Designed miniproteins, single chains, continued (5). Designs and how they scored, part 63

Each design is a single chain, and the fold is of that chain. pLDDT is the mean over its residues in the fold that is shown.

## One batch from the design tools (miniprotein)

Design m18170
Fold by ESMFold2-Fast:
Structure m18170 (fold): chain A 87 residues (1-87)
Amino acid sequence: AAPSAQEAYDEALALFSEIVAAIRAGDRARAEALLQRLQARFPEYAEEIRAVVDRLLAATTDEEWDAAVREAMALAARIYSELRRQE
């Protein structure tokens, strides 16, 4: 069965939060494993998920980091909206 839009949104936010924490901790292996899990969970969004995580990894300023985090939140919201529309 397809997940509920709310369950998918909560899962996407939780995985992005863990990826953010792993990148900040310098744990690239954990960040990569979490990225692979998030892409496997949302294969239609795999390219966009990778792009957002790449921007988080490339961020060198607080402003660049905040922009990448906002993009991650926007992607999670879009996944929610798409799944909600299918209900």
Scores: mean pLDDT 81

Design m18171
Fold by ESMFold2-Fast:
Structure m18171 (fold): chain A 80 residues (1-80)
Amino acid sequence: LTPEQEELIARFREVASRYLSPEQVDALVALIRAALEAGASWEEVLQLAYDFLRAIPSLSDAQARALAGELAAVVAELDA
């Protein structure tokens, strides 16, 4: 991975750790790392993260939207 992609993963881990269990954070990070290694765009990575969050039954709609917004903000910051 590029340094920018590793920074994305590190920032996603930090943000997600406020909402998700350690196991869920590790699963999300593994999913995103695999996607980036397969050549996924940052837009595709965000979509995968959103789909992952929607699949978590313990996460409320408000928490999922808050986390999704913070993940989108990280991507926007690194894409600038």
Scores: mean pLDDT 83

Design m18172
Fold by ESMFold2-Fast:
Structure m18172 (fold): chain A 62 residues (1-62)
Amino acid sequence: SALEEAIKEIEEKYHPELALALRNAIKEAKNKEVLREGLEDALKNAATEEEREALQKVLDAL
């Protein structure tokens, strides 16, 4: 799926620890809206442009 491809790109090129956290969050998410809100908050608090780009790709793939 587009979501798995986005997470795999993050894992391979940017943030392997973030990719693992995202996979776990998706499995445990109560619903898609809660996951989306969490990702939007993470994106707002991201320290680097690379992290923002990676999080935005996952958010867009949801």
Scores: mean pLDDT 72

Design m18173
Fold by ESMFold2-Fast:
Structure m18173 (fold): chain A 91 residues (1-91)
Amino acid sequence: MDLFIPEKFRELVEEMVKLYRKGDLETVRKIIEELIKKGTEEDKEAVRYILESLALEARIAQDKEGGKFLIELAEKTGDKSLIASVKMMVG
């Protein structure tokens, strides 16, 4: 299952995946919440690519607690399509 990530977000998404794999969920939460708070169109796009990529990581790892964490972050965005995407990815 391949996710297309635009080049401008690739480095950020890769860094977020590294933090997630390390179990640094507090830093992941802080970065995503800051992007949500800024709320520009680019910040919203970044949050979408990050959460979809991390949801795939949680699914591959069978990480139920990580999946729940990511769903809760997606719900904070208020983006119904993103929330649905993350929920479907996590299972």
Scores: mean pLDDT 85

Design m18174
Fold by ESMFold2-Fast:
Structure m18174 (fold): chain A 81 residues (1-81)
Amino acid sequence: TTLLPKGGEARAKFIKDKILEYLDKNGYDFSLILSTLRGALPLIHPKYWKELFDAIVEKYKPSPEELEKLRKIVEDYNVEL
């Protein structure tokens, strides 16, 4: 078996939890958050992207300008949050 769960909610939750753990350990640098979000979105089904986005926003508490930049990453995939 692989280290990543396949499909559905289990995979989305695993990836979300690991990303938040990674950011907690390495500090919440905005450029790191941008890179992490860009890398994570293709790994999970789009219906779970809002949950990942909301979790990062809640932990990091970005400024309005930073929040807009994060939203644009998700919207670049033609998905509304």
Scores: mean pLDDT 73

Design m18175
Fold by ESMFold2-Fast:
Structure m18175 (fold): chain A 94 residues (1-94)
Amino acid sequence: SDEEIKKKAEELLKELLELAKELVERHPDNRGAATLYRLLEHALSEFEKWSAEEQIKAVLSLAKALAELARELGDEETYKRAEEIIKEAEKLKE
């Protein structure tokens, strides 16, 4: 199931990247949004090199960062979607 876990983690990471891209487009002057987007691009470039556990850990950390940023910006849609990604990543740990 490590291969299946890795596939799900990559799907979640790609969803986070798309959400962060949309957040940057809506808030182009927000440095936190731009930084998070770059961190997500970097994570995706290195992702295949990581263990399933490290991939889950990265997705959880980045999803929590996105949720906090979205909450701060009042972006309820992005916040809810980031929270769902956190729930899905937590299920992969079980």
Scores: mean pLDDT 88

Design m18176
Fold by ESMFold2-Fast:
Order: structure tokens, then sequence, then C-alpha cells
Structure m18176 (fold): chain A 63 residues (1-63)
């Protein structure tokens, strides 16, 4: 996935904001785990852990 396509999917499929996508992407780019990126998305968007992990994986695929 391109970063643009990954961001679009995270927004449209999971309702994740651009701010949360950028923050999760920065965590992953700095070597943080998918679980830490998912926890950040959960805090920002109020998603369940399962959905936040799916969104974090989409963001990671665009890096």
Amino acid sequence: LSGREAGRRAREEYGVSDEAIDGAGALLANGRSLEEAAAYIMEKEGLSREKALEAARVVAAGL
C-alpha cells in the first residue's frame, strides 16, 4: 500500500483521524510495536482494541 492509500483506508474503513494516523505512523517509523500504535489509536478515536490493531496494521502497510 502507498501511504496515501493506507491513510484513506484508515479514515474511511475505521474512522481514524489524520492526526491519529500521523501519530501512529510516527510510532511505527520509530520502531514502536503495532500494539503501542493501536493503543494510541484507541486513546484518540475510542475504537476497540481489535479495530485499533486492524487500523494500525493498515497504517504500517503504508510505511
Scores: mean pLDDT 84

Design m18177
Fold by ESMFold2-Fast:
Structure m18177 (fold): chain A 82 residues (1-82)
Amino acid sequence: MKVKVTLPSGEEVVIESSQLPEFLESLGVARDAPVLVELPDGKVITVTASQLPEILDKLEVGEKVRVLLPNGTLLEIEVLSK
């Protein structure tokens, strides 16, 4: 599943959802670190960075989530294709 990650800088990165934990680790976020995820329905859940691919797999193409990292970085993640 391909996702588009929008950084606070406005930079966009297209990656496979399975690569998200490694991408977040490159941003200084450990795989077991808690992240806050705002789902398309407005529900907020807390998951580990390593669980993000599983959460995104439940979304439809074109849906977006907002992810708040422990360091205060806010990401927007959009599902591009499954």
Scores: mean pLDDT 84

Design m18178
Fold by ESMFold2-Fast:
Structure m18178 (fold): chain A 110 residues (1-110)
Amino acid sequence: MIAVVVTSAEAVPLLEVLREEGIEAHVYLADSVASEEDRVRALGFRVDRAMDPESLAAALFGAGIRHVLVLGEETPWSLALKKELEKYGIKAYFVTTAEELRAVIAEIKA
């Protein structure tokens, strides 16, 4: 299972690509996109609110997560998350387009 962090409402449609590719994911929404929770649940994903970067990285490590997809533009918050994830050996992938997302999915499955 992978974790997905959504930082922008414009990135929510990228979750449909994960469904098309048959990816099981736990979705975490940044505070700026918390209003999109019902839409993400309607796509059939498990969804929770993202906590602070240190707490989220520790929770993902405890859940056995090895790969994190960050859907949306880089922010100071998402860059802080990447640094915390690296301490646990978890790789973070930043994705803004469907083409980038499909390439990352192929890399993770290899």
Scores: mean pLDDT 84

Design m18179
Fold by ESMFold2-Fast:
Structure m18179 (fold): chain A 80 residues (1-80)
Amino acid sequence: SKQEELLKLFLTPSFPLDPKKIEELKKKGKLEPLLKKIEELIAQIKADPSRAGELIANFIRNEKISVELYDNLLLYLESL
């Protein structure tokens, strides 16, 4: 699924997230809403790539994304 692809991105060897942090987010019910927001961000970027920088900056500001998650998101977006 699309969410499974996003989880693999979070586990990228170059910028790995701690698997325990992912499990903690899942147990708190925060992982699923975060993944949906990331899917929405990707859809918006695909619809208008010229706004990618603005959309990413707003997402980071609003969601308080960690450095590791941010780097993994950038790698994923570059692979599109």
Scores: mean pLDDT 63

Design m18180
Fold by ESMFold2-Fast:
Structure m18180 (fold): chain A 58 residues (1-58)
Amino acid sequence: TRQILLDQVRLLALQGEVYLVEHREKKGMPLSAEEQARRDQAQKTADQLTQQINTRLS
């Protein structure tokens, strides 16, 4: 249970990072290539963690 909770906290943190970058982009604020790459990587990691959590809860 503790490991699942830690994974969920990490997932929330990653989703928060993606949300902030997406929100800035929607407002027309410029994003660096590095920020875009970090967002893409965070999204991929979040998707992977979501699948792992769903597998454990099933």
Scores: mean pLDDT 77

Design m18181
Fold by ESMFold2-Fast:
Structure m18181 (fold): chain A 70 residues (1-70)
Amino acid sequence: STVARAARAAVAALPPAAQPAAEKALIGLFSRDPNPALEEVRAAIVAAARAAGASEEDIQRATDALDRAA
């Protein structure tokens, strides 16, 4: 889906150390709903990346990548 493609682009824009946490959060989200809203995907990526220690600049790059791919 377009949302799944956008989510992958956002994860790829994160630093390597934050990518596993974001991927795990997205696997959980897509397991509950195969077509989640873009805002749910954004919230999941932001929360996981922040918890993994990504900077606000890194998180902003990821959300920018999400918006461009969507």
Scores: mean pLDDT 85

Design m18182
Fold by ESMFold2-Fast:
Structure m18182 (fold): chain A 79 residues (1-79)
Amino acid sequence: SGTIKEMEDILKKRQQRKTISDEERKLLEEAAKLGMSVKEFQEYMDLGFSLKKIVDFIKAGVSIAQAREERKALVEKAS
């Protein structure tokens, strides 16, 4: 679908790659089936989360605001 292609293009641009793996494509399809929008996907990617973590957040019902707090906690723990 157009949604999956747009998310694939965002992932490729973010990671400076020309292609994605079959595993990454399956994760994008799963996220789209769970109701994730292109905008939400872009916001998660902008926070620096991996595809697997983004799918976990969507499955757990974690909002973008909660994901942002998770990122902040990870940065603070690393410092």
Scores: mean pLDDT 77

Design m18183
Fold by ESMFold2-Fast:
Structure m18183 (fold): chain A 68 residues (1-68)
Amino acid sequence: IKLSDEEAEELLEHIESLKPLSEEERETVLRLLKEGNGGALGAFLARLGFSDEEMEEIGKLYRELLSK
């Protein structure tokens, strides 16, 4: 199961509100969200320096969007 384009954009905006992303980083996050690859997304966000608390918040929203 993967997010719709609108849901992926909404989650991307939330991620950017926590930490600004470059254009290439935005494209990677958006691709991984659309693919539904949560493991690769988590690993990528960790490399970008997102905190455990930020990643838990992102994961919660991701699960909420997937359950719609």
Scores: mean pLDDT 79

Design m18184
Fold by ESMFold2-Fast:
Structure m18184 (fold): chain A 62 residues (1-62)
Amino acid sequence: KVEEEIRKLVEKGEGYSYAELAEKFNVPQSTVGRLVSEVFIEKLMEEKGISREKVEEALKKS
């Protein structure tokens, strides 16, 4: 699915804007933003070994 390809590009740390990803994959920018947020949270969970709830709490405190 297109969403999987977008997630992989975000995971690689490519310098894409939301608009560029939205245009490239023909999806709404809101969809790109959601996928970016999900990848970021998942990456922090894997890196820190903590739950999604703890990642969200830490982000709110920063």
Scores: mean pLDDT 72

Design m18185
Fold by ESMFold2-Fast:
Structure m18185 (fold): chain A 61 residues (1-61)
Amino acid sequence: MKEEVIKEAEEIAQRMVDAGILDEEQAKLLVRYVESIAEREGVEAARRVLDGLRAALDQYE
C-alpha cells in the first residue's frame, strides 16, 4: 500500500514537471514529502494529499 502511494506521487510529480509546474528536484521533494506523510500520518492521509495535487493539475490539463 505504501509503495502504491509513492508510485502515484511519482506519476503526479512527473505530470507536474511535464506541465512546467515543478522541476525535477522539486518533483523528488514532493515524492519524499508524500512518503513522509504516509509514514507519519498513514496511507489515507497521503492519498488525500495526492487527491489535492490531482485537482490542482486538472487546472492545467
Scores: mean pLDDT 79

Design m18186
Fold by ESMFold2-Fast:
Structure m18186 (fold): chain A 59 residues (1-59)
Amino acid sequence: MGVIKPGMRVAVPPDSIMRRIVQGQADALGAEVVEYPSVEEALEAVKRGEADLAMVDTS
């Protein structure tokens, strides 16, 4: 399931609305938020196994 869980690393791009939403959820659930310089870098972090989930608006 694509749900934030305790102990997960969540990759987010900087200065986005998504970053603010994810930070609140991660803090509540005991997960770590890792900010990347772009959407592409956040997605690559998950692909490399450096993060467990990427929360980006890709529509």
Scores: mean pLDDT 72

Design m18187
Fold by ESMFold2-Fast:
Structure m18187 (fold): chain A 69 residues (1-69)
Amino acid sequence: DEEAINSALVRTYEGWERDREGILAAIEQNGENLRALGESEEEVEEFIESGRKSVEAAAEQGREVLRRR
């Protein structure tokens, strides 16, 4: 049921917004792990920036869904 899935997705977005800082910290930690594995500084920075943008985009999408209710 798509309605049930959408309800769960809204709950997930609420969770992400509450734990956004933790998710961003995990992205930074994964970037450091990539650096430790020998990835270039440019690739690590691109990964971190792309991850942060994706998290912020998902959070904003979730906020818009919640505001429309």
Scores: mean pLDDT 72

Design m18188
Fold by ESMFold2-Fast:
Structure m18188 (fold): chain A 89 residues (1-89)
Amino acid sequence: LPPAVVEGVELSVREVETDSGIVYEVVIRLTVRDGDGRLSRVEVVLPFPSKEQAERAKRELGERLRPGMPFEEAVRTAVEIARRAREES
């Protein structure tokens, strides 16, 4: 299958109240171009237990997610950044 490619990245942090307490979500909105040249929007939500971890992850995501990146690689990178941000207080 031809790789889908990231064309644009929008990042935000939101606060969500849950039964287990407050969770901070980094919302990644990707504009993705498929092999046929069609554009679609994909939303990836990464939950964090602290605002500091969420803001750190958002900053690193903004530096590392770039137009031209394969979509699968962008998602993998985002998951890796989220995991690392949760390990470092």
Scores: mean pLDDT 82

Design m18189
Fold by ESMFold2-Fast:
Structure m18189 (fold): chain A 89 residues (1-89)
Amino acid sequence: SMSERIRAAISRLGAALLKAIQARPDGTLSAEEVQAVVEELKAAHPEDAAVYDEVEKALLEKIAANPEKTLTALDITDVLEEVLKKLES
């Protein structure tokens, strides 16, 4: 179903972002790093590009709201849950 496809796309992006954060000494991701991960996934899964665009927008908005202009692992999980709820409504 479309809901199952959206969940799968968001789960793939979440796993990739959390892997990227674990590779970082500071445990955070900048806007440029988030965009690079999203672009790689859009290239690998072009059928889910619209879902990735919506998630990227929400992640960049969260970065803009954070004083340090980065995302923590908790920020990523919170944003992904919020976007999933929005796209399933």
Scores: mean pLDDT 86

Design m18190
Fold by ESMFold2-Fast:
Structure m18190 (fold): chain A 65 residues (1-65)
Amino acid sequence: NAADMDEIDRVNQELAEAVRAGDPEKVREAIERLKELNGHKPPLPAEVSPASRRVAEILRRAEEL
């Protein structure tokens, strides 16, 4: 998934910047993009990064605003 890996890496950088800035709207946009890319072939549960856990928590809090 060379194309997906390239896009995921870019989106991950955008997500990291949004989290650093404390911008829930930007975080949500990055997460939605990441979910679309993951939708093609989701990774095995054991390969889910710790960053995904943190991102899920941020998304949950944004949804509850």
Scores: mean pLDDT 63

Design m18191
Fold by ESMFold2-Fast:
Structure m18191 (fold): chain A 112 residues (1-112)
Amino acid sequence: MAAEARAKNAELGELLLELAEWLRRAAAGDEKARRRVEAVLEGLREGVEKASEEFYEENKKKAEELSKDPTEENQLLALKYKAAALASWLELHGESGARHVIAALERAEAAL
């Protein structure tokens, strides 16, 4: 559990670095970057709301399957499902990281 929690928090940290890049591009008018930020925020919110082992496993599987398709539409869906799975796991195991990221993203989006 402790090692898995560390791995999930590291995965959230990697997502945060990508989000920082997409937020900078979205602020400069990049519509594709904006859609990635929106997909992550939607996924994180759904994962916190529907925190369960079944929701985590189902969304993790969907993210892995969709990430194999290089189309922008399926990459956005994969990103959303990945964020939902991560947030669900963190919330289910008492980790507050996903909730803090949601709050930070909502503040950043309001400033765009």
Scores: mean pLDDT 83

Design m18192
Fold by ESMFold2-Fast:
Structure m18192 (fold): chain A 93 residues (1-93)
Amino acid sequence: EERLERARRIVDEVLEEYLKENPDITPEQLEKIRRTLDSVLELLAPYLHLFTDEELREFFRKVVDIVLNSPDEAARRRRLAGYLEELAKKLKA
């Protein structure tokens, strides 16, 4: 519960930071970003305690970047999978 609340707070902080840096984000793009972040958060919920605040912040920033800069769903999934693999490697180091 505390781990999920912590990660949710980090997600909100990342979104606020991104909105300040990118004021031209459309409501449709913002909805897509939010839905993707919520889905990722739910999938990672049992494992959130394995990540530091900085790792979670970088992870969510990368997810936002992937959503905005990926041309299609296949590219988004491929790029997200690659980043998750990189995070897993860091945890094992």
Scores: mean pLDDT 74

Design m18193
Fold by ESMFold2-Fast:
Structure m18193 (fold): chain A 90 residues (1-90)
Amino acid sequence: MAEELLERLRELDARIEAEVEARGGEPSAEEQRRLAEEMRRGRLEILREHAPALAEFTELRLAGEEAPEALIEEARAELAEIQAIVQRRQ
């Protein structure tokens, strides 16, 4: 599952890069902000499918809300699994 998460994140990055190239010009500051928000939203959707506790924890932090201890522990476990896969590829 975590390998699929990393693959989908790469696909999202490639898609945003292709959108920038298709426009044929350097994005404005406003367009850069929109693209950053689009990437953030896309990454959260991918996280919800593959690392739901990490996604929920991230959303609560962005909203300035506290996360339950159990959710923090689950998010840490999901993050550790992702990091272990990244290290296996090095």
Scores: mean pLDDT 76

Design m18194
Fold by ESMFold2-Fast:
Structure m18194 (fold): chain A 64 residues (1-64)
Amino acid sequence: MPTKEEIEEVRKKFQELWDKLLAGEITVEEFRKQAEEYAKTLSPEAKEILKEIVDIYENVVKAS
């Protein structure tokens, strides 16, 4: 299990990228690439959590 601190860090980094995407500062492709780059610095468990979050939000953006 990832630590509580690691989960909070992942959420904060994801929120930062999501805010940039919503502001139009980055594209969906750039958002995905930056999330993947960040994931490389994480534990396997935290990486899986980030991937699930990114996939969910990317699908929401595509659906809207």
Scores: mean pLDDT 72

Design m18195
Fold by ESMFold2-Fast:
Structure m18195 (fold): chain A 88 residues (1-88)
Amino acid sequence: SAAAEAALEAEIAKLLEKLREEMKKRGIKYPSLEEMKKQLEEAAKELEKEGRLELAEKLREILENSKSSEEMAEKALELQYREFQRER
């Protein structure tokens, strides 16, 4: 339902805000965009080997459309969280 989707989106937004605050508080830097691309490309290949083709495709879309390592990391974490919720 639209209400369930809105609730999940709000939960993800809150988790990402907490992540940003913790990263800022601890002075943690994201990997470079090139390092993130390599890590996520490897993850997509492993998902394909596991037969998780839809998830691999979504991850590749994140690789193609992200302009920064922060954006790429946040979108990948959102994807992982959404899939975790679907499997429960």
Scores: mean pLDDT 79

Design m18196
Fold by ESMFold2-Fast:
Structure m18196 (fold): chain A 97 residues (1-97)
Amino acid sequence: MEPSIKELRREFVLEGAGITLLQMELSILSKTSENPELKQQAEQLLNEASQQETDLAKKGQEAYNNNDAATLKAVVAEMQALNRQLQDKVRQLKAQD
């Protein structure tokens, strides 16, 4: 059975919250790190992640409003991939700080 639009909406919200927490960690690193190169890398990654999150949030909200479960499922998968990528990058930057 395919997941319901309500279940996909819940996953969409949870993945979005995860990305927001990682964006906050990047923002802290970009402002507080004593390493100027790490600050620049954190700022660049934050800018990229913010743009990707904005685009995915808009696409996901439009899919939900249109009752388009297939598109919402694809957006959730893209958000999950972004979340994993950001977790790995944040971990790498913290290890350098």
Scores: mean pLDDT 88

Design m18197
Fold by ESMFold2-Fast:
Structure m18197 (fold): chain A 94 residues (1-94)
Amino acid sequence: MSKEEAIEKLEEAKKELEKLKEESTNPAIQQMLDEAIETIEEIIEKLKKSEDEKEIKRLLNQVVTMLNVMAQLAEDLGDTKTAERLREIAKKLE
């Protein structure tokens, strides 16, 4: 995956997370999604400064891992829809 393609996928993921936050009525889920959005923004900035394909893969894997952990937390809180959407977003970044 190119740096440009990685950034585009992360920006798409961020938009999907912002939509999930808007649809959520659970403050804990909203806070978790807000933290995910902030982390993705930080990773996009790191990707803009990197030209190393290994670093690009590492940063993408970091986001995928984060989203899968957050999906499990959402499921544990009873929000199966948010959990499924987070797993779908993570899968698109693989």
Scores: mean pLDDT 84

Design m18198
Fold by ESMFold2-Fast:
Structure m18198 (fold): chain A 109 residues (1-109)
Amino acid sequence: SLEEKLKELAKLGKEGLKKSAKTLRDGSVEGAVGSLDYAAEELEKLDKELAERAREVKELVEKYPDDAKVHLEAAKRVIELGKEAPEALSSLVGAAINLAGAAAFADAE
């Protein structure tokens, strides 16, 4: 029936979005890791403890790339780093945006 064909089309659409979410999540994690590496390099010039905190956030994200709660926790830590080190704000904002994206896409999988 037409109703059965419409249900199948809706199911295929949801499966396609779920597959796209994984690719977008992987890209967001990669972007967050890159931004955190750059932030850690900039923070190393200011304070080694702040640089180490950025590296710890990176390690957390790399260990649990599919966990939306981990990405939200990582984003919170990055915001706190930005408050303490405004000199690295551009890289930390980039990391926070990518982590928010990673969390949203991980939740959509």
Scores: mean pLDDT 82

Design m18199
Fold by ESMFold2-Fast:
Structure m18199 (fold): chain A 67 residues (1-67)
Amino acid sequence: MTLDQIAELTQAVVDTARAALGSLPDEEARRVVEQKAIEKAKELGIDPEFAKSVADVAYRALRAARA
């Protein structure tokens, strides 16, 4: 896992979380963000458990920022 792969995963997750939290209920947004993180992780050869952690952190941070 390279820094560039982590950056690409993080950007995709953050962009998805912003879009989902702006248009979907919180619970549905969380599922969409997690699914996108897993898909991107598979594409990049990243551990899905690590991708889920990135999704959780991004979701919580962006949800807190809008509160």
Scores: mean pLDDT 81

Design m18200
Fold by ESMFold2-Fast:
Structure m18200 (fold): chain A 100 residues (1-100)
Amino acid sequence: SEVEELKKKLQEEIDKAIEEFTRARNLAEQSGLSKELIDKLKKAEQAFRDGNIEEALKYVKEAIKLAQKEGAPGSVLHELIEALRETKKALEYKKKIEEL
């Protein structure tokens, strides 16, 4: 059914976002970025695992702003931007499911 397909797509985008955040956090730690940034990335990962996609989106946006302020490497910014893209896609699928 359409609902079952949307639920599967939602879970796939959540899983991708978690993987991208895990990569971003590992790269940020290797690059010597702040504990504050690392903690925000951990909170975003936890929000995804808890299914709080709207909360995860807030932490993602805050992490990107902080990473830019700290002069994070392009590799970190790239992973965070991809995570933002997948987070927005997950939120769209969640909203479509809620409307059915």
Scores: mean pLDDT 84

Design m18201
Fold by ESMFold2-Fast:
Structure m18201 (fold): chain A 63 residues (1-63)
Amino acid sequence: SLEEERKRLEELIDRAFQGDVEATNELARILKALDEDPSKEELLKYVRDMLRQRDAQRAAARA
């Protein structure tokens, strides 16, 4: 389901933000694939929103 797909992507994002290079590379590949598929526009927006939230949380933690 879309919900299960979002959960798997969230876990991948978490790993990438922990410094997992393989997770970072996989996330980059997924983002490229989503950007090329108009039917995945909503999922792409979700992933980008998650990435922005994580970046904001990291910035706040450093302050």
Scores: mean pLDDT 78

Design m18202
Fold by ESMFold2-Fast:
Order: sequence, then C-alpha cells, then structure tokens
Structure m18202 (fold): chain A 109 residues (1-109)
Amino acid sequence: SEELRRQAMLEAMSGSAAMMGTATMALTEGNKELRELASQAAYEAGKGLDLLAQGDAAGALAHLKQGVKLAEKALELAEKFSPTIAKMVKHGLDLLRRGEALAAQLVAS
C-alpha cells in the first residue's frame, strides 16, 4: 500500500539520519571503526530509502537488512566504548529494524 511504503521510507530515512549522527559522534570521540560501521549502516539505509521511492521493495529490504547487520556490529563495539554512543546506535538500530519489517510487508503484499 502507498501508506505502508511512506511509513517504510520514513523509518529508513530516520534510521539513516540517526546512524549518520552516531558516525559523527564516533569520529569526534576518535573511534574510527565505530564511525565506519555507523557510516556504512547509514549508507545502506539511504539505499533502501531510494529503492522504496522507486517501488523496489525487494531491493530495499536487502539493503535495510544489511544496514541492520552493520548497526548490530556498531552496537557491540559502542557498548564497550561509550554508553552515550551505544544509546545513539540502539535508537538508529530500532528505526532500521522497523524499516526492514515494513519493507518485508511490502514484499509480501
């Protein structure tokens, strides 16, 4: 549905933005690996958003799944490094998981 697609796009956009903010904070605190993981998660979410806008729900789902995996790796690292960054990653991960779930519903419909 059009409404389901719009909601998936909003979650993907919000998740991408949250992971970009996380990458900026990780860069500021000097953790290059965490910055790269968060940046790549944001990139994958952005690709998912672009594909949702084009009506390619299956392609979007693949990129959002990759974004979730990268954000999960970022969370593992952040929990050992900074409680503040870990909270930021968890927020972005929750948004990306919601985007993935909505994209999966679009593929099933």
Scores: mean pLDDT 92

Design m18203
Fold by ESMFold2-Fast:
Structure m18203 (fold): chain A 80 residues (1-80)
Amino acid sequence: GSAVIEVVGDTVNILASGLTEEQIEALERLARELAKGTVTIIRDGNTLYINVTGLSPEQIEALVEAVKSFATGPVTITVY
């Protein structure tokens, strides 16, 4: 799979594709457990969209590293 990650303050936006069902479930669980604010998760086939707000820097790092660990293809990370 591949992923595009955008970090804006305490908000993380993830667009991931080609992940396994187990990897998708793991990312959804992690996002929900870490979020103090809102969590928006949209599944469309093998594509996963996650928007999470209210994250600490450590929580952002944990979510980014989880995506990198699951993606065998390109991962693009942009920090604004």
Scores: mean pLDDT 81

Design m18204
Fold by ESMFold2-Fast:
Structure m18204 (fold): chain A 93 residues (1-93)
Amino acid sequence: MYKATVTVKLSSGSLSGKDLMDAAQAGLDAGAELVTISVSGLQKDGNVPAGSEVVIEALAESEEIALKSARAGLEELKKYADIESYSIEVEEV
C-alpha cells in the first residue's frame, strides 16, 4: 500500500464541509481506497478559513494511484479557494 499526503495552505477563500467532501470524493474517483482530510481549524459557521492548513491523505495499492488521487483532491480544493503553497509526499505503508 502507498500513502500520498498533500499539505495545503490556503491564502484566500474558505472551504465548506461540502467542498472538503467533494475533494475526498475526487480522490476516491481517481482510484484511492481511502481518503482522509484534516483541517487546522473551523470557524463558527463550520468553514475552514483563509490561512488554514488542509491535509489530504490518499491510500492506494500503487504509488501512481495514490499520487493521482491526492492531486485530484488538491485540484478540487483549487475550485473553491486560493492556495498559498502546497507540498506532496508519498510513502509505502
Scores: mean pLDDT 85

